# Designs tried in a protein design run: designed miniproteins, single chains, continued (5). Part 38

Each design is a single chain, and the fold is of that chain. pLDDT is the mean over its residues in the fold that is shown.

## One batch from the design tools (miniprotein)

Design m17292
Fold by ESMFold2-Fast:
Structure m17292 (fold): chain A 90 residues (1-90)
Amino acid sequence: SMAELVKEAERVEKALEEAVEILKKDPSVSDRTKRAIELAFESLREQLRVAIERGDGDSLERYIRAGKQMLEALAKTNPEIAETLKKIEA
């Protein structure tokens, strides 16, 4: 249902927000990489928002999947982010 997709989108957005904040505090990651990830997250948030406003479940499912893939990629680079990923892999 659309309501379940919105809940999943909110969970994925919160997990990514936490992951980005962890990444920003990692001194081993370059400022260029941090900026690129932050911009990618901001773009994804806007895409999720627009899909919800339009009631576009197909687009919302695609952006939720993209967000999960982004979180999985970040989890491979930082162990603290791996714990955040586990919260949404249910």
Scores: mean pLDDT 84

Design m17293
Fold by ESMFold2-Fast:
Structure m17293 (fold): chain A 97 residues (1-97)
Amino acid sequence: SRLEELRARFEALLAELRRLLEEGAPREELAAVLREAAALVEEAGDVELQLALARLLGEALLRQVEENPDSEVTVEEARERIARELAELERLAAALE
């Protein structure tokens, strides 16, 4: 099915994002893969994929902000936003049973 195709492609992008984060890849490379993953999630409308993407976006955002020490407030805001988004998505995923 179309959803299965999108999930397979998303899983490949997740693996690539994980590798880029571990290697300390440039922001532009992370952004490119994240945009592609976001487009797939939007097209699929799948809450599980959205949750997985949100977690990776959170990791990428925190790393990006940590590299800019002038934005202490932004780090706290990023952590709060990530925690809130993940909690909401997990609640929605549980409701789907």
Scores: mean pLDDT 65

Design m17294
Fold by ESMFold2-Fast:
Structure m17294 (fold): chain A 71 residues (1-71)
Amino acid sequence: VSLEEARELARRATEEAIEVVESLPLPEEVRERALEEIRRLGREAVEAETVEEIRAHLLRMGEVVRRALEE
């Protein structure tokens, strides 16, 4: 996977994560906190200079989505 391909995947993953969290019947405070963290991680992933850094940010984003699904 090239750096450019990884950045494109990060953009798509961020958009999908936002859609998932927005679709959940969460308390407003929980939803807004999760969305803010996802947007921050997505920005960090797109700005990362290595595929490994992008992967790390996406793994953290997946953890945020997982926690939201459990609440």
Scores: mean pLDDT 82

Design m17295
Fold by ESMFold2-Fast:
Structure m17295 (fold): chain A 67 residues (1-67)
Amino acid sequence: AALEAELAEQREGLRRIGEATGRPAREVGLEIADLDSAEEVRAWAEEKGLDEETTELALELWRRGTL
């Protein structure tokens, strides 16, 4: 199902960000969900020292969660 594929992709994205930050994927997902704008997501990623690829992943997850 389309929704199942989307959830699987989100889970994989969170796993990769978790590896990059050294934190559990669930905690990373909750932090991203608490952000109010794309600018805040970029600032959060910069603070965590994430590269451009991982920052774009975080933005995609935030956009899909917030819509």
Scores: mean pLDDT 75

Design m17296
Fold by ESMFold2-Fast:
Structure m17296 (fold): chain A 100 residues (1-100)
Amino acid sequence: SSLIEEIKKLLEELEKILLESNKDNPAKVAEIRTLFSRMIEVLEDPSMSAEEKAETIRNGLDYLLNLAKNDPNMSEEQLKKIEELVKKIKELLDKLVEES
């Protein structure tokens, strides 16, 4: 699915920003990598419905956004980019459900 590939690309962009802002915290880097790996696995799971995929990924995105907002090393510019990516991914998840 072209929507799934676009969502994956945006998730990779989001992961890159979060890893860069947390590069000096190996425990947080490991947590971020694990969360993104799980979201990709969910997105690629043929046994899950589009609705289940969208709900799981939205929950993961909300958790990551809360981590970013509570990070004292996060700049306002970085946070804004994260919020914009999260919003765009959620819009594509809505389309994935609508087209299913």
Scores: mean pLDDT 87

Design m17297
Fold by ESMFold2-Fast:
Structure m17297 (fold): chain A 80 residues (1-80)
Amino acid sequence: MPSEEEVLKKIEEIRNEVGKAEDDLLKGKLSLEEVIEKYERIIKELEELGKKYPKLKELLASLVESLRKKIEALKKEKKK
């Protein structure tokens, strides 16, 4: 099982993945649907990590909330 230090490295990796997905969306390499699907997958992963690492639950919940807001913004654009 990963340590808390490994989980923090995973969080940094996730932040980089989110940034790359946004860049790829702007460059037309990913669709809105693909970015939403990636964010939903990441949210599920973060929620599972929060169950296993209660000390990091608040940090993980903050990231989940940020991603949920990004998904809602993308869904709003998709419906136009």
Scores: mean pLDDT 79

Design m17298
Fold by ESMFold2-Fast:
Structure m17298 (fold): chain A 99 residues (1-99)
Amino acid sequence: MAERRLRAMREAEPFAREVLEKLGLLPELERAHREPLPQEELERLSRAFVEALKPYAEATKPEDKEAVTKIRAAAEVVGAKLAQMSLEEMAKKVAEELA
């Protein structure tokens, strides 16, 4: 259900924001939400965020399903904002692709 994915994304928004603030990328993400960024900038921002999540993923035990879900949901939140999609639209699209 898209509803469960949307809830995970909303719960992960504070974590995604903290990671973006630590990287100094929060202003660029806010700009992307207001105006479309060039594709090269979107790809750069996406790569930087994914690389920043890598240490969190490596430190997380596979059996810690809550932490695994949080890291994945944080990536989906940033992906939605870069695509100028609402979290609801992203949750729906991903649920439809996996159905």
Scores: mean pLDDT 74

Design m17299
Fold by ESMFold2-Fast:
Structure m17299 (fold): chain A 88 residues (1-88)
Amino acid sequence: AKDAAITILNQLIAFLNSQKSALGSTADTLIALAKAALSAINNNDYSTAISNLNQISATAKQVSDSLIQQALIGAANLVLALVNALAA
């Protein structure tokens, strides 16, 4: 679960870096949140990871591109499910 969550977050960061021209400053915000979640998971701080993942989902809802929005929310929800399993 932990390795899967780390892998998906790293893939999300790579995707966000590829979408910088479409997302502008929103990409930088989402990358910062994803890196904070990744750091929290590495430190076994799952409460902070959950908080950052929820902020990714909230920020993603402001993305006008429906495919990018769906990809971001989907990735965040998958990582959130994995982290919730680790926190239990």
Scores: mean pLDDT 84

Design m17300
Fold by ESMFold2-Fast:
Structure m17300 (fold): chain A 66 residues (1-66)
Amino acid sequence: MEEEIDRLAAELAQRVRELAKTKGYDEAKESIADELRKRMEELGLTPEEANRLSAAVLEALQDVVK
């Protein structure tokens, strides 16, 4: 599960970087937040796992805006 979450986090981080390049930070954040919520629901993640995935995505978003 952790390995799968890490892979998903990497995929979402890459998508965030591409969206931020074309649409900018705010639109990328909105789009990724919706997809993140949907994927967490589909995977049935525990709160700890959901927090880990969210943290990875947020870190990628912050890296893009620096």
Scores: mean pLDDT 73

Design m17301
Fold by ESMFold2-Fast:
Structure m17301 (fold): chain A 95 residues (1-95)
Amino acid sequence: SSAKQEELYKEAQEKIKRAQELIAEAKQLAGDDVERGKEKLREAAREIAEAASLAASDTKHKEELMQGVNEVVRQFGEANDYLKAREAERKKAEE
């Protein structure tokens, strides 16, 4: 039904938003708790995968949802690189 399709569309949007929030939290944790930051990125990866699956099955909003998924994948990559750089800086400071 159109109501179920709208509910799934909303779920996909909420998963994209949750992934963005988890990515932001991971970046905030990068200086203080890198392991917790990595766990937030793993949670973000799960939300991204679920959003991508929902987007792929959405015939009305597929293009819009896939653009959102692609943007959050880009943000994930940047956050992952940022965490790696912060972990390397911390290790060097402990020498």
Scores: mean pLDDT 87

Design m17302
Fold by ESMFold2-Fast:
Structure m17302 (fold): chain A 80 residues (1-80)
Amino acid sequence: SMEDLANLLLAGAKYAVEKGDVERAFEYVTLLINLGFDDTAAEAVPLLAKASPEAAQRVYDLAEKLGNTKAAQAARDALA
């Protein structure tokens, strides 16, 4: 299901953060945003921000461009 895919990508983002692989974590979050998994992307963003504020800023820029208001707000909150 699409929900199973979103959860798998979220698990991938969490694992990448735990391993210090910021670029891989950014790729998973970017894929969640591009696929329209807005709630799951917003859940992943604070984890990425804790690992890299710079990567979270990149997510903010992408989310704003694509109109993903939940992911953009999560990035703003995490960077505050």
Scores: mean pLDDT 86

Design m17303
Fold by ESMFold2-Fast:
Structure m17303 (fold): chain A 96 residues (1-96)
Amino acid sequence: MEEEKKKAIEYAIEILEAILPVLEKYDPEVAEKVQKLIEEAKKNMDDLEKAEKKVLEAMKLVREAVAKGIGKEEITKVYREKAEALQKREEEERKA
């Protein structure tokens, strides 16, 4: 249960880190804010509620950027590819 929440936060961080270079290209100010929130989430992994709030705030900034149409196609592609890779990794862990 806490393991599930921790894993979800770690997955969200990895997806956000994959998106960061695309955000930096289209909206450097939003990228800086997202990076800071990712760092704060990582520092607060001992407090999963705090880490989750930081991740959700970062995801909200990404959604707002996508809603403006800036980098939408690239951001969506990177998100999808990273999510698929994480799902495959989870399936491999289950087989081991």
Scores: mean pLDDT 80

Design m17304
Fold by ESMFold2-Fast:
Structure m17304 (fold): chain A 87 residues (1-87)
Amino acid sequence: ATTVEEVEALFTESLQRLGDVLKEAEAAGASAEEKIAKLEEVTAESLRQLDEALARATTPEVRARARGAKTLLEATSRHLIREIEAA
């Protein structure tokens, strides 16, 4: 069964992956379009992992934490995309 600690770990890893993919893309001289595509890919992957964790959750508390993590991840991804588009 999914624990709060597992949800926190998945969320932290997801944020790290978003940061890493942007750094890699910038180092490679990627376009704004390429950076956005990579962010969308990593976000989709991370949301799938959180959905799997949510599906395995047996308590309302863990389900709430997983939904919260999904919402924050989606908001973070949207913010990063807007920053790229504004540059």
Scores: mean pLDDT 86

Design m17305
Fold by ESMFold2-Fast:
Structure m17305 (fold): chain A 97 residues (1-97)
Amino acid sequence: KGIEALKALAKGDKEKAIEYFTELVEENPDPQALALTLRLVSERVKDIDPELAKKLQEAADRLISGEKDPAEIVRELLESLTPQQLKALAFALLVKS
Protein backbone atom coordinates (compact mmCIF):
# COMPACT_ATOMS: atom_id res chain seq x y z
CA LYS A 1 0.00 0.00 0.00
CA GLY A 2 2.68 2.55 0.99
CA ILE A 3 4.85 1.20 -1.85
CA GLU A 4 2.00 1.74 -4.35
CA ALA A 5 1.57 5.33 -3.12
CA LEU A 6 5.31 6.01 -3.59
CA LYS A 7 5.22 4.41 -7.08
CA ALA A 8 2.34 6.72 -8.08
CA LEU A 9 4.33 9.77 -6.88
CA ALA A 10 7.48 8.59 -8.71
CA LYS A 11 5.49 8.25 -11.96
CA GLY A 12 3.92 11.71 -11.51
CA ASP A 13 0.48 10.06 -11.47
CA LYS A 14 -1.44 12.68 -9.48
CA GLU A 15 -4.81 10.87 -9.48
CA LYS A 16 -3.37 7.58 -8.14
CA ALA A 17 -1.06 9.39 -5.69
CA ILE A 18 -4.05 11.25 -4.20
CA GLU A 19 -6.10 8.02 -4.02
CA TYR A 20 -3.39 5.93 -2.32
CA PHE A 21 -2.07 8.58 0.10
CA THR A 22 -5.54 9.70 1.25
CA GLU A 23 -6.44 6.03 1.93
CA LEU A 24 -3.23 5.58 3.98
CA VAL A 25 -3.93 8.73 6.04
CA GLU A 26 -7.60 7.75 6.59
CA GLU A 27 -6.60 4.28 7.88
CA ASN A 28 -3.93 5.57 10.30
CA PRO A 29 -4.30 9.33 10.88
CA ASP A 30 -1.22 10.74 12.63
CA PRO A 31 -1.08 14.49 11.87
CA GLN A 32 2.04 15.04 14.03
CA ALA A 33 4.05 12.33 12.22
CA LEU A 34 2.79 13.54 8.82
CA ALA A 35 3.73 17.16 9.64
CA LEU A 36 7.24 16.08 10.72
CA THR A 37 7.69 14.09 7.49
CA LEU A 38 6.53 17.01 5.32
CA ARG A 39 8.87 19.43 7.16
CA LEU A 40 11.86 17.10 6.69
CA VAL A 41 11.07 16.70 2.97
CA SER A 42 10.58 20.50 2.65
CA GLU A 43 14.14 21.01 3.98
CA ARG A 44 15.50 18.49 1.44
CA VAL A 45 13.84 20.16 -1.57
CA LYS A 46 14.06 23.87 -0.60
CA ASP A 47 17.17 24.57 -2.74
CA ILE A 48 15.81 22.53 -5.69
CA ASP A 49 12.13 23.59 -5.73
CA PRO A 50 11.32 26.43 -3.29
CA GLU A 51 7.62 26.41 -4.32
CA LEU A 52 7.32 22.69 -3.47
CA ALA A 53 9.12 23.32 -0.14
CA LYS A 54 6.66 26.13 0.67
CA LYS A 55 3.61 23.95 -0.14
CA LEU A 56 4.96 21.12 2.04
CA GLN A 57 5.61 23.52 4.95
CA GLU A 58 2.10 25.05 4.64
CA ALA A 59 0.52 21.56 4.65
CA ALA A 60 2.58 20.61 7.73
CA ASP A 61 1.39 23.76 9.55
CA ARG A 62 -2.26 22.94 8.69
CA LEU A 63 -1.82 19.39 9.99
CA ILE A 64 -0.46 20.69 13.33
CA SER A 65 -3.21 23.34 13.66
CA GLY A 66 -5.98 20.75 13.16
CA GLU A 67 -7.61 23.02 10.53
CA LYS A 68 -9.32 20.05 8.80
CA ASP A 69 -9.07 16.26 8.38
CA PRO A 70 -5.49 15.10 7.66
CA ALA A 71 -6.66 13.22 4.54
CA GLU A 72 -8.20 16.43 3.11
CA ILE A 73 -4.97 18.38 3.76
CA VAL A 74 -2.93 15.67 1.97
CA ARG A 75 -5.42 15.61 -0.94
CA GLU A 76 -5.24 19.42 -1.35
CA LEU A 77 -1.42 19.34 -1.16
CA LEU A 78 -1.08 16.63 -3.84
CA GLU A 79 -3.69 18.33 -6.09
CA SER A 80 -1.57 21.52 -5.99
CA LEU A 81 1.63 19.78 -7.20
CA THR A 82 2.88 19.40 -10.78
CA PRO A 83 3.97 15.94 -12.04
CA GLN A 84 7.60 17.08 -11.66
CA GLN A 85 6.94 18.09 -8.02
CA LEU A 86 5.26 14.71 -7.32
CA LYS A 87 8.42 12.97 -8.60
CA ALA A 88 10.64 15.27 -6.50
CA LEU A 89 8.52 14.46 -3.42
CA ALA A 90 8.89 10.71 -4.09
CA PHE A 91 12.69 10.91 -4.40
CA ALA A 92 13.00 13.12 -1.29
CA LEU A 93 10.96 10.56 0.72
CA LEU A 94 13.41 7.80 -0.33
CA VAL A 95 16.68 9.72 0.27
CA LYS A 96 18.44 10.14 3.61
CA SER A 97 19.92 13.65 3.68
Scores: mean pLDDT 81

Design m17306
Fold by ESMFold2-Fast:
Structure m17306 (fold): chain A 75 residues (1-75)
Amino acid sequence: SVQELVERGVRLAEEAVELLKEYEKTKDPKVLLEAEIKLGMARIILGVLKLIGADTSELERALDEAEALLAELKK
């Protein structure tokens, strides 16, 4: 269902945030790679949801948080 896709996308973005916080502490490139994979999956879900005209507000907020943290860590 659309709701299940939204929930999956939000969960992936939230998991990415937790991995990015772990990466800030450990500097382990494997943790960064896992975070980027989860973010990529969440972005694909966002694209699908936009194509079908679903409400993407919650997923966009979760992705914005993760993307902002990733950008800060890559400076």
Scores: mean pLDDT 89

Design m17307
Fold by ESMFold2-Fast:
Structure m17307 (fold): chain A 84 residues (1-84)
Amino acid sequence: MEETIEYLKELSGEEVLELMREGADRGVAMVKALPAEKRAEAAEKVIKELEEFTKAAQEAHPEYAEEIRELGEEGKRRVKEAAE
C-alpha cells in the first residue's frame, strides 16, 4: 500500500486515471477468461484490488479524488458484470 501510494505520486493525475481504466479492462478480461465456476471468486479478488488501488490513488492525487472514485466504482461494476 505505501509503495503503491509513492509510485502513484510520481505519475500525473491523468496518468493515474488512464492506469485505472487499463486496470479495469485487464480485470474484466481476466475474469472472462476463466471457467464460469471460477469467475465469482476471481471477480471478488479483483474488486478488492481495485478498491485498494482506488484508495491509494485518491491519497496520491486528492485533486482527482472524485474522478478516481467514479472510475473505481465503474471498474468494480464492470468486473461484477464479467462474472455473470
Scores: mean pLDDT 82

Design m17308
Fold by ESMFold2-Fast:
Structure m17308 (fold): chain A 73 residues (1-73)
Amino acid sequence: MTPAERAELLARQAEAIASVAETLGDHDLAKQAREVSEEARKAAEKNDQKLVDEITKRVNELATRVNDAMEAA
């Protein structure tokens, strides 16, 4: 998988997290996930592995936060 392909996948994962967060009423988490999705799309254009690695960590953190929000609901 190229960095660009990985970044596109991360953008879609962040967008999915944003949708779940909105459903749970966590508008701050949804906003942060959308911002990460936008950054991932920009990373895809640059084909930058280091930027993709940083975004991967942020998406994983958002996934943990949305799971915690789902358990709290």
Scores: mean pLDDT 82

Design m17309
Fold by ESMFold2-Fast:
Order: C-alpha cells, then structure tokens, then sequence
Structure m17309 (fold): chain A 82 residues (1-82)
C-alpha cells in the first residue's frame, strides 16, 4: 500500500505538469524543459529507490520534493509573465 501511494504521488507530478502545460507552461519553453528534466530525473530516482528498500525511501521523498519545487517555480514564473 505504501508503494502504491508513492506511485500515485509520482503520477500526480505528471498530472500537475500536464495541467501547467494546459494553463501556460507551453508559452515558456525554457521552464517547460526544466520541469520535464526534473520530472524525468525524479522518475529515475523513484525507480532506483524502489530497488533499494534501505535507502529508497529517502531518495523517493527527495525526488518528490524536487518535482514539487520545480512545478511551483514554473507556476510562479508563468504568473509573473501574465
């Protein structure tokens, strides 16, 4: 169940990125690229974390935090540009 919650959090990050793209992220390609890179790196980190139960939890949390921070930065940049 905990693993399912972690997967849902990662999917939530993808849905958030798609929502931001619909609202304005596509109008700033540099911000879109940064968010996409952060998301891709986070997904790789989650996959590595799932392989290593001893250290995986910390890596997964860090990846989730990085995606959330990147999404927030992109949202603030889009709001400032509007």
Amino acid sequence: KLEEEVKLAAEGGKELAEGLAAEGIALDPSAAEELEQTREEALKTVEEGLKNPETGFELIQKAADEVAEAARAVKERAAAAA
Scores: mean pLDDT 63

Design m17310
Fold by ESMFold2-Fast:
Structure m17310 (fold): chain A 100 residues (1-100)
Amino acid sequence: MEELKKLLENTTDPELKRQLQVLIEYMEDIDDEENVKKAIEVARILARHPDPEVQVAAVRALGEIAKKHPLAIGPLREIAETSPDPRVQEEARRALKEAE
């Protein structure tokens, strides 16, 4: 959460700001199933962002969701297998291990 808020403060991209705000809002009430599904959708988009810092933050957000909701495990496995960035793959693998 703090990492997402720092990215929001430091980014100059208005679309990224909007996506980060939306993800933060949905994650504030992670006990709501609809908020969980929407948070996963936004985090999956951000995990494919061209900035590796944004990709890592999105993967960490999915990891936090996965600790309470197994719906995030599938997206994390997909990122661990398909991300072109080894750092992002490692972060997704760590998140999967933490969720189990």
Scores: mean pLDDT 81

Design m17311
Fold by ESMFold2-Fast:
Structure m17311 (fold): chain A 61 residues (1-61)
Amino acid sequence: SPQAGRDASLAVARAGGIPVEEISDTDEGGKRAAELALNSGKGSGIVMGRFALETLEKAGS
């Protein structure tokens, strides 16, 4: 479930005291999450959905 993956990532980030931003579970939200992950480093990248991960994989190529 995409929601389960998102919730797990949020739980890890919150447990670690990492600031989180709620991003919509849409293609545009996924792109926004990928941009934050790329620009802010690993801490901001923890809250990534499936679309964000695919975007990062493409950007890394």
Scores: mean pLDDT 55

Design m17312
Fold by ESMFold2-Fast:
Structure m17312 (fold): chain A 95 residues (1-95)
Amino acid sequence: KEKAIEEAKKKAEEGLKQTQAARDAAEAAIKDPANSTKGVNQALTEMARVGKELLEQAKKYDEIDEEGGKILREAAKQIGDMINEMAARFSEAAK
């Protein structure tokens, strides 16, 4: 079912693009000492929200197409990895 898989891929790409925008905002915030803590925390919170949304979508896709659910879960895992990376970068920058 190429259609359901394509839709899942587009949803995953959309979530990853939203996460990339939040990550870019976090990187900009890290470079601004006056706003770094607030900016990074807001960006990490947004990334976590997107990841949670993708996991909820994956549950719905499991009832339609298990491959679509897997694609969405893999995207959510990538978001989790990006959150951990950004948190580590912020800790190093805040030394």
Scores: mean pLDDT 79

Design m17313
Fold by ESMFold2-Fast:
Structure m17313 (fold): chain A 76 residues (1-76)
Amino acid sequence: SELDRLEEEIKKLLAEFLKTFATDPARANQILAEIEKLIQQMRALAQTPEQQQRVLELTNEVITAVRRAAAEKAAS
């Protein structure tokens, strides 16, 4: 339940990051810092191997999306 809430919030912030990154990099970096904080909160709450794997998969999804956005901006 709490992990579900944090995951939903992280996904909403990631969508906001991706929209903001092209036009306001300073604001996008603030959003990324908030995402990192929420991931740390999820990690602290993850008590089972399944929950730990869920946090790892979400973390990798965020990293992949951020790296893709940065690469696309650099190519432009």
Scores: mean pLDDT 86

Design m17314
Fold by ESMFold2-Fast:
Structure m17314 (fold): chain A 82 residues (1-82)
Amino acid sequence: GPDPLSFEGEVYLALGEIYLAIGKMDYKRGNFEGAIEAYEKAIELYRKAIELFRQSGDEKGAREAEENLKYAEEFLKKVKEK
C-alpha cells in the first residue's frame, strides 16, 4: 500500500507546485511582492517534501522535489532582480 510518509511528501510537492503557479501569475500581473511571497512558500513546501521523501526512501520523489526547489529558487532570484 502507499507509504504514509511518501504520500505526505507528494502532498507537500503538489502544494509547492500550486504556490509556484500562483507566484508565476502574480509576476505576470506585475505583483512582484505577491510573487516573492508565493515563491518563498513554494520553496518551504518543496524543502518539506524533500525531507519526507528522504525519510521514506523515495529517491525519485526526492529528486523531483529537488528539481522543483531549484526552479522556484531561480524564479525568486529573477523577481528580486526587478
Scores: mean pLDDT 87

Design m17315
Fold by ESMFold2-Fast:
Structure m17315 (fold): chain A 78 residues (1-78)
Amino acid sequence: MEELRRQAAERTVGLVRKAREEAGARKVVIEAPEISDVTRAAVEAARAALPDVEIELRETDNPYSRVTALDAEGNEVA
């Protein structure tokens, strides 16, 4: 359990940081079919590490998780 939480947090922080540094993202929307404690902890870790980026967590009916990065103008960026 703890190892999965650590891996999820590292991956999420890395994804948000990459979006911020390489694409100029100011907001990241994470959509997940189930918002588990692991997912919540990973998002909290990313918010703590990257306070300049707004992170929104949404539940979705899509069976796959999706991450969308937005710039300061609200346009989707990689």
Scores: mean pLDDT 77

Design m17316
Fold by ESMFold2-Fast:
Structure m17316 (fold): chain A 86 residues (1-86)
Amino acid sequence: SNLKQAKELLLAGKEEEALSLLQSILEQNPNNLEIIDQVLEILDVYSKLSPSVSLLNFLKSLKSKFPNLPTNLQQKLDTLITISQK
């Protein structure tokens, strides 16, 4: 799956390529809350291993593009932004 490919790219240190792929997945699935949750789970694991400015900017862009997320997903995203600011 494209999500598996994005995860493999992140683990290989190809962050920009992985984030571009994740953005493409989200753009193709804008109303799929399950895909958004899976993207956030991948980014949660990665943020604990390799925090970066580009990851933080991607998360902030996600929040801007999806202002009306369900409370649980909004809380996950806000937590990731906070962790990524360390």
Scores: mean pLDDT 81

Design m17317
Fold by ESMFold2-Fast:
Structure m17317 (fold): chain A 80 residues (1-80)
Amino acid sequence: MSKQELLDEAFERAEKKADEIVEKLKNGEITPREAIQEAFRFAEEIKKWLLEKGFSKEGADIVAEQARLLILDKIREALK
C-alpha cells in the first residue's frame, strides 16, 4: 500500500468511526463524554497502525491528530 493509500484509508476509517459515534450519541447509547473518549482512543489506534505501516512518529502524530479533529467536529455538530 502506498503512503497516499494509507492516508486515504486512515481518513475513511475516521469518517466511518465518526458516523458510528454520532449514531450512538443520537440514540442515547453513549454520553458526550464517552463520545469524546472514543475519538481519542480511535486516534491512538490510527497512530499505532500507521507506525506499524512504517510512518514516522511525526507523520503518524499529524494524521492521528487530523483524524481526532475530524471526529470531534462531527460530535460537536451532532450536539447542536
Scores: mean pLDDT 85

Design m17318
Fold by ESMFold2-Fast:
Structure m17318 (fold): chain A 57 residues (1-57)
Amino acid sequence: SPELQEALQKETDLYERNKQSDIEALVKTLGWPEDLAQKWVEMLHKETLRALEQQYK
């Protein structure tokens, strides 16, 4: 649907804009290993895309 495509694009834009800051927050503030922080942020992005696909049919 057009609504799904718009939602997916907005999520991708937010991910690209925020991913470095989110990773840095996990590493610097919470002391996470960088590789774990990167995988976590990537996983949340993928789960968000999956949730959007289920929400917009």
Scores: mean pLDDT 83

Design m17319
Fold by ESMFold2-Fast:
Structure m17319 (fold): chain A 65 residues (1-65)
Amino acid sequence: SLAELRAHADALAAAVRNNDDLAAAGAYSKIMSFGDAVGELPERYRALVEALAAGDLARARELLK
């Protein structure tokens, strides 16, 4: 569901914020398993996933505020 996808995006953001590389990898893997549904995320969540996929931690941190 989209709610589960958003929860994984939030978990990925939290892991990045906490420098928890293992948790970040796990959450990202879960997000990728949703495939095309990633495109259905609200714009803010899609931007967060894109920033994290690109390794742009500074942008990801700003999106968490």
Scores: mean pLDDT 72

Design m17320
Fold by ESMFold2-Fast:
Structure m17320 (fold): chain A 87 residues (1-87)
Amino acid sequence: PPFPSLEELRRLAEEAVREMRRLGLPEGAIRELEEVLEARSPVEVADEVARAAIEYYYADDPAAKAAALAEREEQVKRLEALLKEAE
């Protein structure tokens, strides 16, 4: 099995972004974070994307925010688990 490369990390980050879109997060925030993915670690950016977008989208609904954060935390942990498998 191949270890995660820069290409694989970008693919995982793209997957996270697609899931954020499916969850109905703001497209504007997602697009900004997609641009940052080209300059930073895709996984780290995906984590920041998920948190910032959820905080913005559910600013006035703490319960929905908590649920969305928990769901995105699972996606981020999956990305981290795949990277850890490289060790």
Scores: mean pLDDT 63

Design m17321
Fold by ESMFold2-Fast:
Structure m17321 (fold): chain A 68 residues (1-68)
Amino acid sequence: RERKKHQTREALIEAVGNLVDEKGLEKVTVQDIAAQAEVSTRTFYNYFKDKGDAIVAPLVDAVRKVTA
């Protein structure tokens, strides 16, 4: 089932968190996130529209789960 897609999305979110913690939001790029997660930038764009979307996605997902 969707294990590979779930793992890739989690890897991207984890990469965002690590990079933001290390060098701050302003200096993080989509290329850095993709490289950290060991995927292409095209694979990144399959999950998120840009770096901002990737950064807020975990919070948006949490809010949507609570807002039933």
Scores: mean pLDDT 72

Design m17322
Fold by ESMFold2-Fast:
Structure m17322 (fold): chain A 81 residues (1-81)
Amino acid sequence: KPSEEEIEAEVYLALALIYKTIADLSYKRGLSTLDEAINAYKKAIELLEKAIEIGSPEVRAEAQRLLDEVRKKLADLEKEK
């Protein structure tokens, strides 16, 4: 049975994916402002960092990959300002 830490890390990872997806889709579809998309990516980064802190090696590897992707997307959006 998963430990509390394992469940918590997976929840952080899932929430980060939701925020990333919202930012990706809503900005692309014109449903959010540039600042709203940036804020959603920043929230995803915060959640991914938490998943890395308490996650299993597998969760940490996945979270690190997503963190690198989200950081790149955030940097690209900040150039558009």
Scores: mean pLDDT 80

Design m17323
Fold by ESMFold2-Fast:
Structure m17323 (fold): chain A 68 residues (1-68)
Amino acid sequence: MMSLEEIAEEVRERLEELVREGASEEEIAKDLSNFFHKVVEEQKLSEEEKEQLERLLLREYLAIMAKM
């Protein structure tokens, strides 16, 4: 099972790719939402892990927005 740190790295790479492709902030936010739902289902995350992942995804989103 992927660690939350490994997921964060994958998300960062995914976000950088979307920005490179010219994706809008709205498209990036939607992609992150879809990714969160997929990871929750595939990894069978607990409530605590879901909350931790949500906070982690928000931090990565804010970090990429700050670079634009």
Scores: mean pLDDT 78

Design m17324
Fold by ESMFold2-Fast:
Structure m17324 (fold): chain A 99 residues (1-99)
Amino acid sequence: SKNVELALENYRRGVRAYEAGDLDTARRYFEKAIENVEKLSDEELLSLPRSKQYELAEIYANLGFVLEQQGEIKKATEYYEKAVELGKKLGLGGVVEQA
């Protein structure tokens, strides 16, 4: 779908910004990616290939990581929890970037 495509495009741009050390730009792109994920129905999310379902959960975890590096610990925790919640909804294994 167009929303999945836009989510992954914004996610990819956010990752590039993060790798360049631009946390503010990375945060904005991850937030735009999540905006597109939130437009998806549960039916559409469950119909996606498993690899894409993992990528969408990773967006939430990576926004959490950027927020943590910016010192926004409470917001970071909220997004890590959203990543876990999405993973449970989709029957995914845990997202364990900190492990």
Scores: mean pLDDT 85

Design m17325
Fold by ESMFold2-Fast:
Structure m17325 (fold): chain A 108 residues (1-108)
Amino acid sequence: SAGVATAFVARELANKVRELAKEGKIPKDIADELVKLFNRIAASALLGDRETALEAVKELTEAIKKYRDQLSPEALEEIQKGLRFGAEVARYNGDTELAEAFEKAAEA
């Protein structure tokens, strides 16, 4: 299902953010906030709560804008790659609105 695929991508991004924080590429407090947002995307997607998932991706876009200058270039690139993959997964499943939301987050 589309929600399961989106949840998997969000969970993988949460894991990647935790890994990058352990490598010193993201400050721990920022990593914790990003992980919280990715977990919210994953949970709402699994529950079929599309509106909450869309709002969580929008909140993620604002968090990335806020923290952009505090992310290493490597961390930002990895997050952007994962978000673009999320957009492709959403588009493949016919969810154009969710795909556009992920694309905006990747461009933040």
Scores: mean pLDDT 89

Design m17326
Fold by ESMFold2-Fast:
Structure m17326 (fold): chain A 60 residues (1-60)
Amino acid sequence: LKELAEEYRKLLDEAVKNIRKMREAKQAGDEEAYNKYLEEVQKIGEKIVELRRKIDEALA
């Protein structure tokens, strides 16, 4: 359970970092970097949903 909570916090931190990188890439006109970080944010979102499901199962 503690490891799941720590992983959740790490995923949130990574999401924030990737959102920042997306903004910087967009301002620089780097469309490829923007799309790369956008895909990473989407993957992190999916992992957060699955992790929340695992936490719920562990608490049930």
Scores: mean pLDDT 81

